# Designed miniproteins, single chains, continued (2): the designs that were tried, part 54

Each design is a single chain, and the fold is of that chain. pLDDT is the mean over its residues in the fold that is shown.

## One batch from the design tools (miniprotein)

Design m5846
Fold by ESMFold2-Fast:
Structure m5846 (fold): chain A 74 residues (1-74)
Amino acid sequence: MEKEIEEARPALEEALAEADAGKVPPSTAALIRAVYRAYTEDPLGGLKKLEEELKALYEEAKRLGVSLAEVLAR
């Protein structure tokens, strides 16, 4: 579990870097920052829910053949 969370962290950090660089819409940047805060603010309580949400979004992006950022932007 924790190792899988650790593997997801680089993807979250990359998304946060893109948001901070202004490469995504403000609404998408707000979502990325909210996810990152939940991940870091309550790592035990929020992580299981975040794992499920991130996995679902990644599966959706993969199924649609688009990037994760595009799914988050709707």
Scores: mean pLDDT 65

Design m5847
Fold by ESMFold2-Fast:
Structure m5847 (fold): chain A 85 residues (1-85)
Amino acid sequence: SSQQRQARIEATQALTGFYKALIDKNEEAAKAYLDELKRIAEQSLGPEKSRKVTELLEQAKKAIDAKNYDEAQRYAAQAGRVIGE
């Protein structure tokens, strides 16, 4: 549907911003993009998939706090895949 395509576009844009924020070591901006991914999931997905995205994004935030940026990227990418179906 057009709504599913729009969610995929928005998630891709948020992920791109997230990766750039991590390259720039801007943890506040990176976390803001993770919050945007959560918003996209809550608006576009059912409760089970939305919960899965939230859990993955919380793991990404924990990885940022631990300076494990590669792990944060993996969790955020997984969240993006769930949103993309």
Scores: mean pLDDT 88

Design m5848
Fold by ESMFold2-Fast:
Structure m5848 (fold): chain A 87 residues (1-87)
Amino acid sequence: MELGNETSRLTDRLLKEQPGNRKQAPEEVRREATEIALRAVDLALKHRGKVALDPEGIELIERVHELARYGAETGNAELADAAALAL
């Protein structure tokens, strides 16, 4: 249950960090997005071990896909790699 709650919170944070919202400080944005993606990957991998029955876990993986694209677009290999691990 706590894992589901954490996944929900990370999903909200991932939505905030979506590429379409980025303009002012690309490096600052990259760092924040990378931190969120790494936390999301960790939770997604733990949830995946439970056969991904939680809808929030599936949504989190979809958001991580979006961050992987953002990482590729901004040249952030760490973010792209972290997002790929959740898939």
Scores: mean pLDDT 56

Design m5849
Fold by ESMFold2-Fast:
Parts: C-alpha cells; sequence; structure tokens
Structure m5849 (fold): chain A 77 residues (1-77)
C-alpha cells in the first residue's frame, strides 16, 4: 500500500538519524541546535506516518531529508 511505502521511507529517515547521532556524538559535534534539527526531522517523519494524504506525507519526508542533509554536509566539513 502507499501508506506502507511512506512508513518504509520514514524508517529510512530514522536509521539516518541514528547513524548521524552516533557520528556527531563521537566527534563532539552534537550541539543543541544540531539536536533540535535532528529532532525536527524525526517529528516530520512521524507526521508523514500519521498522514492519510500521500502528498502531505511526501512533503514531510522531503522536509525531514533536507534537514538531515544540512547536518550531514556540516559533519563532512
Amino acid sequence: SMLEQVKRRAEQVRKRVEDLRRELRLKGQLTPLVQQTIDDALAMAERAIASEDLFRAQVYLMMASAGLTVVERRLAS
């Protein structure tokens, strides 16, 4: 189902968050602002799962991914 596809994408966001938190903690870069950005991404993934609207779910997942990409780029620098 389309809802199952949204759930799988949200699960990928969660895994990405787990990997980022581990790496940031090891490098001492887990600041309050970075923590908030990651928590906001998780909140967007939860909103996607809770959404009955596929379009809204996709928007939330895109927003979550964008936030995590900013954190990943900063970590790579």
Scores: mean pLDDT 83

Design m5850
Fold by ESMFold2-Fast:
Structure m5850 (fold): chain A 97 residues (1-97)
Amino acid sequence: MTTVTLTITFDNPDTARTFARNLADYFLSLGGTLLEDTPTRLVVQHPDFGTLTIDVSGNTVTITLQHPDRDTALSLGQQISDTATQYYGGSTTLTVS
């Protein structure tokens, strides 16, 4: 199991919350299941893409992606990072364990 962690900082909390919700909704549109839905945490599980945990704290969104395939986890993490920076003005750090 590979874990990819993204820490994304936005200019304001509204952008952070909008990004988090849109990301969860995107995974749900691909056939994911919503396991947790709170103002500060969203958890989506997808059979092909693994488990996505999204934590929101002020201007910061922390995403934890767990997937059995390392290359898939890295590819998905990079796509999430690119979306956050290109469309939401986020500053992203990505780590792998």
Scores: mean pLDDT 87

Design m5851
Fold by ESMFold2-Fast:
Structure m5851 (fold): chain A 104 residues (1-104)
Amino acid sequence: DLQKEMEKLLQEGVDHLEKAKEAVKKGDYDSLSKHLDKFADTYHKYLVLKSKLDGKTDKIDEISAQSYTASNILKIGLEWEARTNPDGAIASLDSMIEQLKKEI
């Protein structure tokens, strides 16, 4: 059941963002980086499955490349914000978690 697999991936994404949020609160930038990488990997898998479900198989490589680039930019931004404005980084992570939960 693709729907259940997609929901599981979204829940795993939420878990990694919640751990990233905890890492920001602790000033643990190595843990933050690790959980943002795991979130990116999980979300890429979700987008690939969603693309297959939507019949966009011919676009999977393009979607994967775009998702990877967006995730890298987001990671750089969040890592910088966590060091300079940790409350803002936490607010950004909370917003991302809320958006993912709406898709479950």
Scores: mean pLDDT 83

Design m5852
Fold by ESMFold2-Fast:
Structure m5852 (fold): chain A 87 residues (1-87)
Amino acid sequence: AAEKIAEALREQGEEALRSSDPRDREVGELLVRLAEAIRAGDREAVREAFERLAEIAAEIAAETGAATPEEARAYIERLEEYILGLI
């Protein structure tokens, strides 16, 4: 499960890195880093990547109104807990 999730995150990250949008590229860098951290079992690196992803998700939520910043952070935190449970 963890290896397949890591590969999917890497593929999404590599796609995002091809964007002309600086924020998409930052998300891409974080997703690639997260994939590498999952493969390595590096729990600290996983937490650091998710912390920054939560900040970006909250910023996007505030800008778009699609969710509250708190809801966006809670969603990312839940994903972090799930991933940490796999490694």
Scores: mean pLDDT 86

Design m5853
Fold by ESMFold2-Fast:
Structure m5853 (fold): chain A 100 residues (1-100)
Amino acid sequence: MLSLEELKKLAFEQTEKALAILKEELAKTSDEAARQRAIETMARVVIHEVTKFLIENNVPKEEILKIVKEIAEKIKKEFPELPQSVMDEILALAEKEIEK
């Protein structure tokens, strides 16, 4: 079984790979609406997949919430154009999944 530290590292590595792919995709478009949709879609997918991964590896609920929040802050720092209201909705959905 992987340690909490190793699971957190894998979650961040998965996030960084997704961010790199998105940055390459965004370099190909000047359409602001398409750019915004791509950023939102990536944020939703990454937070969902990381939350699921940590739940499947039996990480304590409190630690999952902390890691998911740290990943959300990393995404917002990289893409400040992502609305806070959208991120709040994504995090609320993740919290409901963790509580089940």
Scores: mean pLDDT 85

Design m5854
Fold by ESMFold2-Fast:
Structure m5854 (fold): chain A 64 residues (1-64)
Amino acid sequence: GAEILQAIYNSGLPLKVQQGALYAAVLISKGMSLDDAVAEAAKRLGLDDAQKAKVKALLESLGL
């Protein structure tokens, strides 16, 4: 919910990583797995492997 959005914003990570995390969080809320959601966000936003890893680590830290 709103707590996840605020945690992503307050992470201090680059904007593109925050955008990837927000997109992946929306996909997870629709029933997608963490790995599938991160992969789809990376594909749609053009994330590199380092940015993709940061998105996954952030979402795992939030219990997603």
Scores: mean pLDDT 83

Design m5855
Fold by ESMFold2-Fast:
Structure m5855 (fold): chain A 79 residues (1-79)
Amino acid sequence: ASIPSEVKILSPADNSVFKVGETVKFTTDPASSDIVITKDGEVVAVVKDSFTVTEAGTYTYAGEYNGKQSVSKSFFVVE
């Protein structure tokens, strides 16, 4: 199997908006990449496919697979 030259986050789109209690579903290329979720400069979760938002605010996220990192994106959570 070839090692991918790039890691992409396919969803959610950059600047997506979610509500508190909603589950954010992630898709990545390659599939099953780790997603590092950061809020206020602190890592709050590392997930593969989903994250339930329990707190309003601005979140940043980046994908990682086999030592490769994606560009960082953001989403917003409202009450």
Scores: mean pLDDT 79

Design m5856
Fold by ESMFold2-Fast:
Structure m5856 (fold): chain A 65 residues (1-65)
Amino acid sequence: METDRLVEEGERLMEQGRYKEAIEKYKEALSIDPNYRRAILGLSGALSKDGRNGEAARVGRPLSD
């Protein structure tokens, strides 16, 4: 389970305060499965913790421009 492994790695990085690296792991999971809700929520959370609220707001769904 590639997406699950990447999300678990991201969650461990979040626990360590390594938000930029957690963002990378969640992005990798979403590149494999863009509808993986756990990765979408994880990426949004990691981006918020890293101070990237604008990127967090657009994660996981196509929005009207």
Scores: mean pLDDT 74

Design m5857
Fold by ESMFold2-Fast:
Parts: sequence; C-alpha cells; structure tokens
Structure m5857 (fold): chain A 67 residues (1-67)
Amino acid sequence: EEAARAIAAGDYQTAGRKVKELGDVEGSEASARGAELAGMNKSTADAIRRQREASTSGAGAVAAAGH
C-alpha cells in the first residue's frame, strides 16, 4: 500500500497524508481492504464483512465501518 511504501522510504508526511486520504474517501471499504492488504488473516476480513452485513440490516452500520 502507498502509506507503507512512503514509511519505508522515510517519508512520514506522505504516509500520513495517504492514510488520511484513504480513510476520508473510502471509509469502511478502505478499512476492510486495508486489513486484507496488511496481510491480516482472511477469517478476520470475513468477520468484518459479516459484521458489516449484520449492521447494514440495522442502525449499527456506522459502528461496523472504519476500524
């Protein structure tokens, strides 16, 4: 991911900007994809998706997003 490359290059300002940009633009999608791209266990990504699906059926959709 772009933030990880910037950190590796010692460019922490660019890394911070990219992370914020992704969070502001993509929201929960960036959070779920970030977990996958960071090498998180697939079962963790699946759990995030299931929680989001359950939350979408109720007022908890916001709580399932973005962490």
Scores: mean pLDDT 55

Design m5858
Fold by ESMFold2-Fast:
Structure m5858 (fold): chain A 91 residues (1-91)
Amino acid sequence: MTTTITLYDKEGKEVASLTASSSKEGRELALAVMVVIAKKLGASRIELRTTGSVAEAEEMGELMVGQLELAGLEVESYEVRDGHVVIKLKE
């Protein structure tokens, strides 16, 4: 399983991307790192792409939302489609 996490600014420009082949722990660490980067860069949208199942994509999305909220970021919307997760941050 591989996961690509991409951060976008308010203008829709890609500002950071990270691809990880991951164990569960590796996925959690990759998400945590990208949450820190999202906060520092003022990202407005986060996209996760995974080669896992829909259930694994949903797990990754929920974990990311939880980590974003713990970091003090407010999630406006969250959508999962066929291994693709889109998270919008409120400003």
Scores: mean pLDDT 78

Design m5859
Fold by ESMFold2-Fast:
Structure m5859 (fold): chain A 70 residues (1-70)
Amino acid sequence: MKLSLEEADRAGAGAALAAGQGDGAAARHYVNKLVEGGHMSEEQAEAVAAAGEAGDVAATGRALKEGLPK
């Protein structure tokens, strides 16, 4: 399944918000959408999901910025 850049940005924002609330399952859900859409590698998505599960919003944001195409 492919995502538009707008959908990828929305998924990234959702992952960061979920991480800020300590919702690792929601963060993992959003990064899985980025992988399925071809916007992020599985390795990068696992890093984002792990940071989100830890509630580290800053680390989640950095991992999203590194993984998403510009």
Scores: mean pLDDT 71

Design m5860
Fold by ESMFold2-Fast:
Structure m5860 (fold): chain A 85 residues (1-85)
Amino acid sequence: MFNPPVDEAALAEIDALRAEVRKVWADYEAGKLSPEEALKRLREILDRAQAIMDSYGDTVSEAALHAAALQILVAIGIHEVERDI
């Protein structure tokens, strides 16, 4: 069966999610987002990163490692916003 490499698509999705985290943080620091709106968006990004991780199961892949790093980044962002509430 022809299976195109999925890692490139997953890595692109992770890069897009990293850009979304940066945008949420920039908008939050600029006062464009409330803490509650920032938390909601960060949790949505965390859920998407978790879905990427779950798609790899117990398989260690480059995309899975990048998704794990993204989850840590988002968790830190959530913690920092929660401190401001």
Scores: mean pLDDT 77

Design m5861
Fold by ESMFold2-Fast:
Structure m5861 (fold): chain A 80 residues (1-80)
Amino acid sequence: MSPEQLRQKAEQLRQEGIKAYNDGDYEKAKELFLQSAELAEQAGDRGLASASLTLAGTVYKDLGDDKTAQELFDRSRQLS
């Protein structure tokens, strides 16, 4: 995929992740946010990758996985 297509897909996955989170599907939300972050990094969109990692970290924290949440927040800050 082109960098533009990767960025568009990353944003779509981020929006789907937000919907899953609001629906209470935390497992789906974390997967979508992590996929969004990976595609955003491939596209060179560090801001979108940072945002998606922060959202993933929030889901892990809500699930009680504080260690993984902290690792994701740290990765997000390196990209922002």
Scores: mean pLDDT 88

Design m5862
Fold by ESMFold2-Fast:
Formats: structure tokens, C-alpha cells, sequence
Structure m5862 (fold): chain A 77 residues (1-77)
């Protein structure tokens, strides 16, 4: 059961990925940006943060911010 803080964080990251895609950044650029965001967050390990960030960005690319959010919640549980 993720905390409210963790839920809010995953939502913010998923929205940021969508905003970058909407701004015209490539999927590769957004994957790298989201991975960098997660590496800086306490409670995520660097390797897991990179893998999670890239996959969240891919989910957002495929199904929008909500898809990234749902994926992030599942993995953070």
C-alpha cells in the first residue's frame, strides 16, 4: 500500500513525462529525463530508479499520464 506521498510523487513524474512528450521531446529524451528524476529521489535505488523511470516514460507514451501513474503504483507496492 503506497503512501500518499509516494502516490503524489508518481503522479507528478507521470504528468512531467506527458508534459515533455507534449512539448515535442522524443521518447528517448523523456526516458532519460524521468530516469534522472527518480535517481534523485530518496527510497529508490539507482538501477531500479533508472529502469522504473524509463518504463514509466514508455507507459506514458503508450497510454498517457494515467498509464504511467498506474504502472508506477503497481511497482511501488
Amino acid sequence: KPSQYTKDLIEAISRSAQDLLDAGYSLEQVENAVASMLVGIRGFYSKEAVELGREIARKVYEGGAEAGYQYGLEVAS
Scores: mean pLDDT 80

Design m5863
Fold by ESMFold2-Fast:
Structure m5863 (fold): chain A 70 residues (1-70)
Amino acid sequence: SDYDGKARLEKLVAEAEEAAQRGDVATVQKILDRVQELLDLAERNGASPEAIQMLRETVKRLEALLEEAK
């Protein structure tokens, strides 16, 4: 469900935050790539607007963390 998807995305963001604090750019990039792939699949498969928006917001959060990790 969309609700379950949100919980999974929040877990990925938490993992990325821990990686960013360590300066582990490679791990943050891998998590960003995974979420970006999920967004591409969601848009391609006609997922709900809410699911797509949630994925876009998660990508932006991960992009910010990647910049901090550099």
Scores: mean pLDDT 82

Design m5864
Fold by ESMFold2-Fast:
Structure m5864 (fold): chain A 90 residues (1-90)
Amino acid sequence: DIKRFEELVEELIEKLRELAKESSEKDQEKIEKLIEKIKEVVEESRERNLSADEALEKVKLVVYEEMKTFSDELQEKVRALANEFAEKVE
């Protein structure tokens, strides 16, 4: 259900925003960029009428690519949030 997927994405975005508030200015900018890219994937998935599974794989790819620019500590925190999100979708 794509609607349930979108609700879970919004939950992930809010958790990422809370993490950003507790992070350095540099890490806040990186987290905000990740949030923007996640929103773009969700919008594209809706416009293209993709399944929740296809949309989930696209979100995972965006998170994975953006994490390459993060510190090890920030990667661990973002990975934990992304794993929680993926488990709820599955």
Scores: mean pLDDT 83

Design m5865
Fold by ESMFold2-Fast:
Structure m5865 (fold): chain A 57 residues (1-57)
Amino acid sequence: SPELQLAIEVFRRVADAMGDAWEANRDSSLEVQLEAMEERLREVAEEMRREIAEMEK
């Protein structure tokens, strides 16, 4: 179903985004790494909301 496919895509993008943020900041403090991951998760959520809106068209 489209909803299941979207759920799988969300988990995949979240995992990828968190991994990328951690790798980009691997030599930084844990606080900086956490902040980078939090920001990237917000970006992913916004991207997914836009894709959901596009699917309604």
Scores: mean pLDDT 75

Design m5866
Fold by ESMFold2-Fast:
Structure m5866 (fold): chain A 87 residues (1-87)
Amino acid sequence: GEEARELGKKAIELGKQGKSVEGGRLAIEGAQLAIESKDSEGGRLAVKGAMEALKSSGDDKKGLNLAIAGALAGIGALFDSGDWSPV
């Protein structure tokens, strides 16, 4: 679970720096690890990272697509953990 959370935190940082492609990619990776470890907090951090990447994507279609994929994967991690708490 810890690796998933660290990737999510780094995705947030990269997204805030305007690195939408890198942030989106790490959000996807963090979400995947959160699903594997059933870590709802890792999933929540991946969604936050994906949202920051989305905000910084502008006209970058690749960044936008990766951010959307990361958000969907992060949502999947939250459902797979059995944690029904509001996002």
Scores: mean pLDDT 77

Design m5867
Fold by ESMFold2-Fast:
Structure m5867 (fold): chain A 90 residues (1-90)
Amino acid sequence: MEALEEEGRRRLINALKYKLSTTKDPEERLRLQLQLLVLEGKITPEEAREIYENKDPEKVKEVEEKAKEIIENTELDPALVDELLAQLAS
């Protein structure tokens, strides 16, 4: 059960990363970044809602920095690149 839940989480993270790479709207980017942080367990859903509604500049910057760290770690993982290439070759 946990393995299937983890696969679902990985797919959601990859989808959010892709949307962030193509989205230029600041409000939509904030929403996607907050969803990413919630999925990674960095913030609670309630904290994400508060940040999204209040749009405190200091909190928004903190969210952007944390989301960037997650995205950079995901991009630099060679094992994930190899796994994706193997799936495309199948």
Scores: mean pLDDT 69

Design m5868
Fold by ESMFold2-Fast:
Structure m5868 (fold): chain A 100 residues (1-100)
Amino acid sequence: ASAKIKELEELYKKKLEELKKAEENKDIQRAIEIAREFLEEVKELVPELPESVVKAAEDQLEALERRAKEGADPREIFDKLGMLLGWLYAEAIDHIKKQA
């Protein structure tokens, strides 16, 4: 499990760096893509992740896409995407630890 945790930590750090770059470029579309990529890669790395957690992440991403299309403040979208990545990372880590 320690190797899987290290892979997840490296993935999370990489996605946070990509998200910060998207925020600097004010690229909301790319920021949402980064979060979707993170969810898919977490699902691959932690296939035992509960469907309820995956669905909650997907629902949040869909809600953020709708808000972005409706002209929501870009800062609000970036903040919520960062929180989503952190929450999903914590859920995946907790699940890996329970399976160890």
Scores: mean pLDDT 86

Design m5869
Fold by ESMFold2-Fast:
Structure m5869 (fold): chain A 73 residues (1-73)
Amino acid sequence: DAALRERQIEVAAALASTAAGLPRAEARALLRAGRYDELLARGAEIVAKIKDPEAAVARLRSAAAEFRAMMPG
């Protein structure tokens, strides 16, 4: 289902943008181009620098809110 795939790309772009701090449009472009390794590498850099649990929880909540905004209901 092309619609489901498109939603998955949008959700992944939003999460990657939030985690890596890059513009959502760039994250979407990387995902559509199949450059998952580049997004994962940026995510790994962010994770390596996270040492504050409160900051990690805040980022997870932000990502979850963005995911929910893309879901119906």
Scores: mean pLDDT 64

Design m5870
Fold by ESMFold2-Fast:
Structure m5870 (fold): chain A 99 residues (1-99)
Amino acid sequence: MLSVEELRKLSDEIMSLSKETVARLQAGELSEAQLRETLDKILDLIRKAVPEIVEQAREMADRILALFSQGKREEAIFELLLMTISLGGEMTVRIKQLE
């Protein structure tokens, strides 16, 4: 089982990468391939931190990619923000359960 410190480190990495991805997406600095690679990295970190929510997070990532591919950039940004908030909540709950 992961320690509280290991889980906090993974949470910080997930949140940092998610915030950076939002900023880059807002700036128009991400291609679809780069967005996919970044979302895959986030999913890998989630699999290490909270494997139980990986399927939910993958569904969110797939929705973000679908919106981006359709040119619905503002909707893709909104969905990524919702994913970031949701992940932050799940990580907070998991950390509290280990304390």
Scores: mean pLDDT 83

Design m5871
Fold by ESMFold2-Fast:
Formats: structure tokens, sequence, C-alpha cells
Structure m5871 (fold): chain A 98 residues (1-98)
């Protein structure tokens, strides 16, 4: 069912957006952290969450490409592009903090 596919894609997009927000918060905490060991743990946790977002993006893209309604499909592809942009920004921040 296309309706089921759309609901699954929406749910996964919300999950990816939430995971990005978690990663961003972990990176902000790492920037403010003065203890090297705690900073390293926060960066490792952020890296794990960013890797999860990459896996989610691949799966969401596969699901979105199966949506037959072109307008609905383009809406999901646009949201995926925004998530990818945020992911790349956070990945750069992670490397700068190491």
Amino acid sequence: SEEKLIIIAETLILTAEGTLTLAERLLRRAEEETDPERKARLLALAEEELREVRRLIEYIRELAERIEDEEEREKFLERIREIERRLEELERRLEELR
C-alpha cells in the first residue's frame, strides 16, 4: 500500500531529524567540555548518531523512490536533501572538534 509506504517514510524522516538534533546537542556539549575524556566520549556518541542518520537516509531514499505520487515523492526527496545538508554540516563540526 502506498499509504503505508508514506507513513513509514514520514516516521523514518522524523527519526532521522530527531537523531540529528541529538547529535547536534552532543556536539554542543563537547564544544563546552573542558575534560578531555568526557569530550572524547561526547564526540564518539555524536559520531555514532551521525552514522545512524546516514543509514536512515539510505533507507528513506529507497522508500521515497517507490512512492508513485510524484508530488508526495518530491516532498520526501526535498526533506532528505535538507537532512543530508545538516548531516554534512555536523560531520564537519565533529572533525573540527577532534
Scores: mean pLDDT 89

Design m5872
Fold by ESMFold2-Fast:
Structure m5872 (fold): chain A 82 residues (1-82)
Amino acid sequence: MKKKILIVGAGEIGKEKALELAKKIPKDSEVHIIDINEEKALELKKKLEELGIKDVTVHIGDAKLLYEKLTKENKFDEILLG
């Protein structure tokens, strides 16, 4: 069953949680990444794409503001905090 996932923080802990989850969810799932660091967010996106997740969107900026915006506009099945 297709999932919609939010990942807040693409640092070490967030990355590990995201990669474990990516192995368990359907490959047509939608993943959103929030991070202030573009390089870390893009690295995580690439790793998720290598695991077969193709619908990955990166949101660069303030984590609190982006979290509030995205959770109001979207119903996420799972939210990962790193």
Scores: mean pLDDT 84

Design m5873
Fold by ESMFold2-Fast:
Structure m5873 (fold): chain A 77 residues (1-77)
Amino acid sequence: MELRELILEKAKERGLELTEEALELMAEYVKQNVKEEKEQESFIELLLSELRRLAKPGEPVTAEMVREAIARLEARL
């Protein structure tokens, strides 16, 4: 629950609106793939930055956008 709240707060700071499906996908990915709490926050910030580049102003972030952002980050890391 706190991880979802952190994601929502960080997304709001970046002017991003997340669908429930996008929020859930992001939270589950972070839980499964990032073990350390500080690394989780850093990864959320990276993921939100990538999502901000994919989403147009006023466009809600979908689960498909989250999958694309994750794929782009994995390809670069």
Scores: mean pLDDT 80

Design m5874
Fold by ESMFold2-Fast:
Structure m5874 (fold): chain A 65 residues (1-65)
Amino acid sequence: MDEALKLAEEVARELSLAPTAVEVEELSKNKVKITLHTARGKVLTVTLEKVDGKWEVVDLEIRDE
């Protein structure tokens, strides 16, 4: 879980988004959905899956709130 959260935060940093709130939804032991709310009303949703024992980003979505 901590590894998945770090990956989501890294994605936000790469996109120059500043998270103001973070929500974590555990879909399974090997799949998690992390929603990052940002200061400008952008919402970043990162879906991560554990592939070959390593957490990887499988989906990215940016929305205007």
Scores: mean pLDDT 79

Design m5875
Fold by ESMFold2-Fast:
Structure m5875 (fold): chain A 57 residues (1-57)
Amino acid sequence: MEVAAQAIQRFGRVSREAAEKAARLGIAGGDGKAVAEAGHLTEKQGEGAAKMARALA
């Protein structure tokens, strides 16, 4: 479980950073907001999944 929790946390963090960068580039098109929201949601899901994995360990 520890290895899975680490992988989920890392994935969420990377997704958030990528989404923020894309949001800045796409702000003129409006799509940047949706990308940023998706990134934040992914990070939050990663944290939740990591918590559950830890609780199951």
Scores: mean pLDDT 60

Design m5876
Fold by ESMFold2-Fast:
Structure m5876 (fold): chain A 87 residues (1-87)
Amino acid sequence: MKLTIVFPNGRKVTLDIEEGETILDVLKKHTSLPEEEIRRVLEALGIHPDKRYDTLVFGFTPENVDDVIRDPELRELARKLLEELEK
C-alpha cells in the first residue's frame, strides 16, 4: 500500500509501505533520524508511531514548524524529518 503525507499548501509526498510496516518503520526507511527521535516527533503531532496510516496531514512546513511545535528540541527534529521527506 501507499502512505500519503499532505502538507498545508496541498503538496503531497507518497511513500511505499510494505505489509506489516508501521508509520515508524516507513519513516525510518526515508530519514536518517534515530527511531527515538522519530517517535518523539510523531507523538508531538498526535500520530501513533506503531500504527499504520494511508494518509497523514501535517499542519505545518519546515519553514513554519516553529508556530506548531513549541518545544525547541522537537521543533528541530520535526524540521529535519520534513526536509528529508520533501527531498
Scores: mean pLDDT 71

Design m5877
Fold by ESMFold2-Fast:
Structure m5877 (fold): chain A 88 residues (1-88)
Amino acid sequence: MTVEEINKIVREAGLDSVTIYETKDNYVAVLELGGTSGTSYYKLQKLIPELEKLTGKKINVVVVDGGPQAIGLKVDAKTEEEGIKIGS
């Protein structure tokens, strides 16, 4: 399954504020933190296990304040303990 196919599933689930990026070993789900963030985050958390089961790969969730400025990102929760963020 390609990253484009995973993104299609995410959009069909009504998660237009979520984009999946392919990393070296995993996928990263970037959630745009805006007016609908709470509901979208909850829905994404429910969808992630299904996508992991379908792909056989782990999907890490990243919440981005001010929109998805994530571009092929690598994030480390060790750097941002209060919330998982990408670099500027």
Scores: mean pLDDT 64

Design m5878
Fold by ESMFold2-Fast:
Structure m5878 (fold): chain A 93 residues (1-93)
Amino acid sequence: SSSELKRFEEELEELLRKAKELGVPETTVLKELVDMLLNGKPASELSSEIPEELHEPIIEFAKKFAKFKDEVMRRYIELDVEEALELMKKALS
């Protein structure tokens, strides 16, 4: 793995950790990054689900790591599946 990929992974984990501390689902943040990086959504149109405190971190992450858009999509799909599995486990307990 390149040093850039490792830095991307470390900074993504930190962004998602901050989101979780603010009570924002990690998938919500990843969906915003996907929409910005793959679907051309402008930074001015960030979802109202995202608190103002996360706006600058998300925008700066998207600018810094635009080349890793496919990795962001993979992480979004991965966490979406994990969240679905955890909900199923809780329902079956």
Scores: mean pLDDT 81

Design m5879
Fold by ESMFold2-Fast:
Structure m5879 (fold): chain A 95 residues (1-95)
Amino acid sequence: HMEENAKKIAEALRNLTVEEFIKIVPEFQKYKEKIKDPSKTALEFLLAHPDMTPEERYALLKLARGEYSSLEEIKKDKELTPEFREAVIKLLEKF
């Protein structure tokens, strides 16, 4: 089930606009107010967001490509902010 949910999130990150993605995943709504181009995909916007750390960008890319092996990899990463980890966990639980 988690593997299937991760695939749905990867597809949403690549194919939905930031506005459409945030409607599905309200936990990312804090990033919405800095959207200058609403036509950008959620992935493109989040990767370019100035408040996102290099570690969070790397995790987001792995998630979007379906390249991570488990949720525990993300949960145990202390270099990600607690807020970003919680948002990703909620993403995987919601799909």
Scores: mean pLDDT 67

Design m5880
Fold by ESMFold2-Fast:
Structure m5880 (fold): chain A 67 residues (1-67)
Amino acid sequence: MSSFSSIEQKSYQYIQNGDIDKAKDILTKYYKPSSQGVGKVLKMDDKQTQKITDMFVDTSMYVLKKS
């Protein structure tokens, strides 16, 4: 259960400042360990695991931009 509120707030600030790449970077770093854990359990390759990370990042970016 997350310190996600602090990551969310920082990502939102980067988005408002136009630093989209920085927002994506911190969200990627946040979700990557969880996606790697899931990928290992489900026997996914690195490419499949990266797609899961990308889906979480894209969903979070969509929600934050809509706010």
Scores: mean pLDDT 76

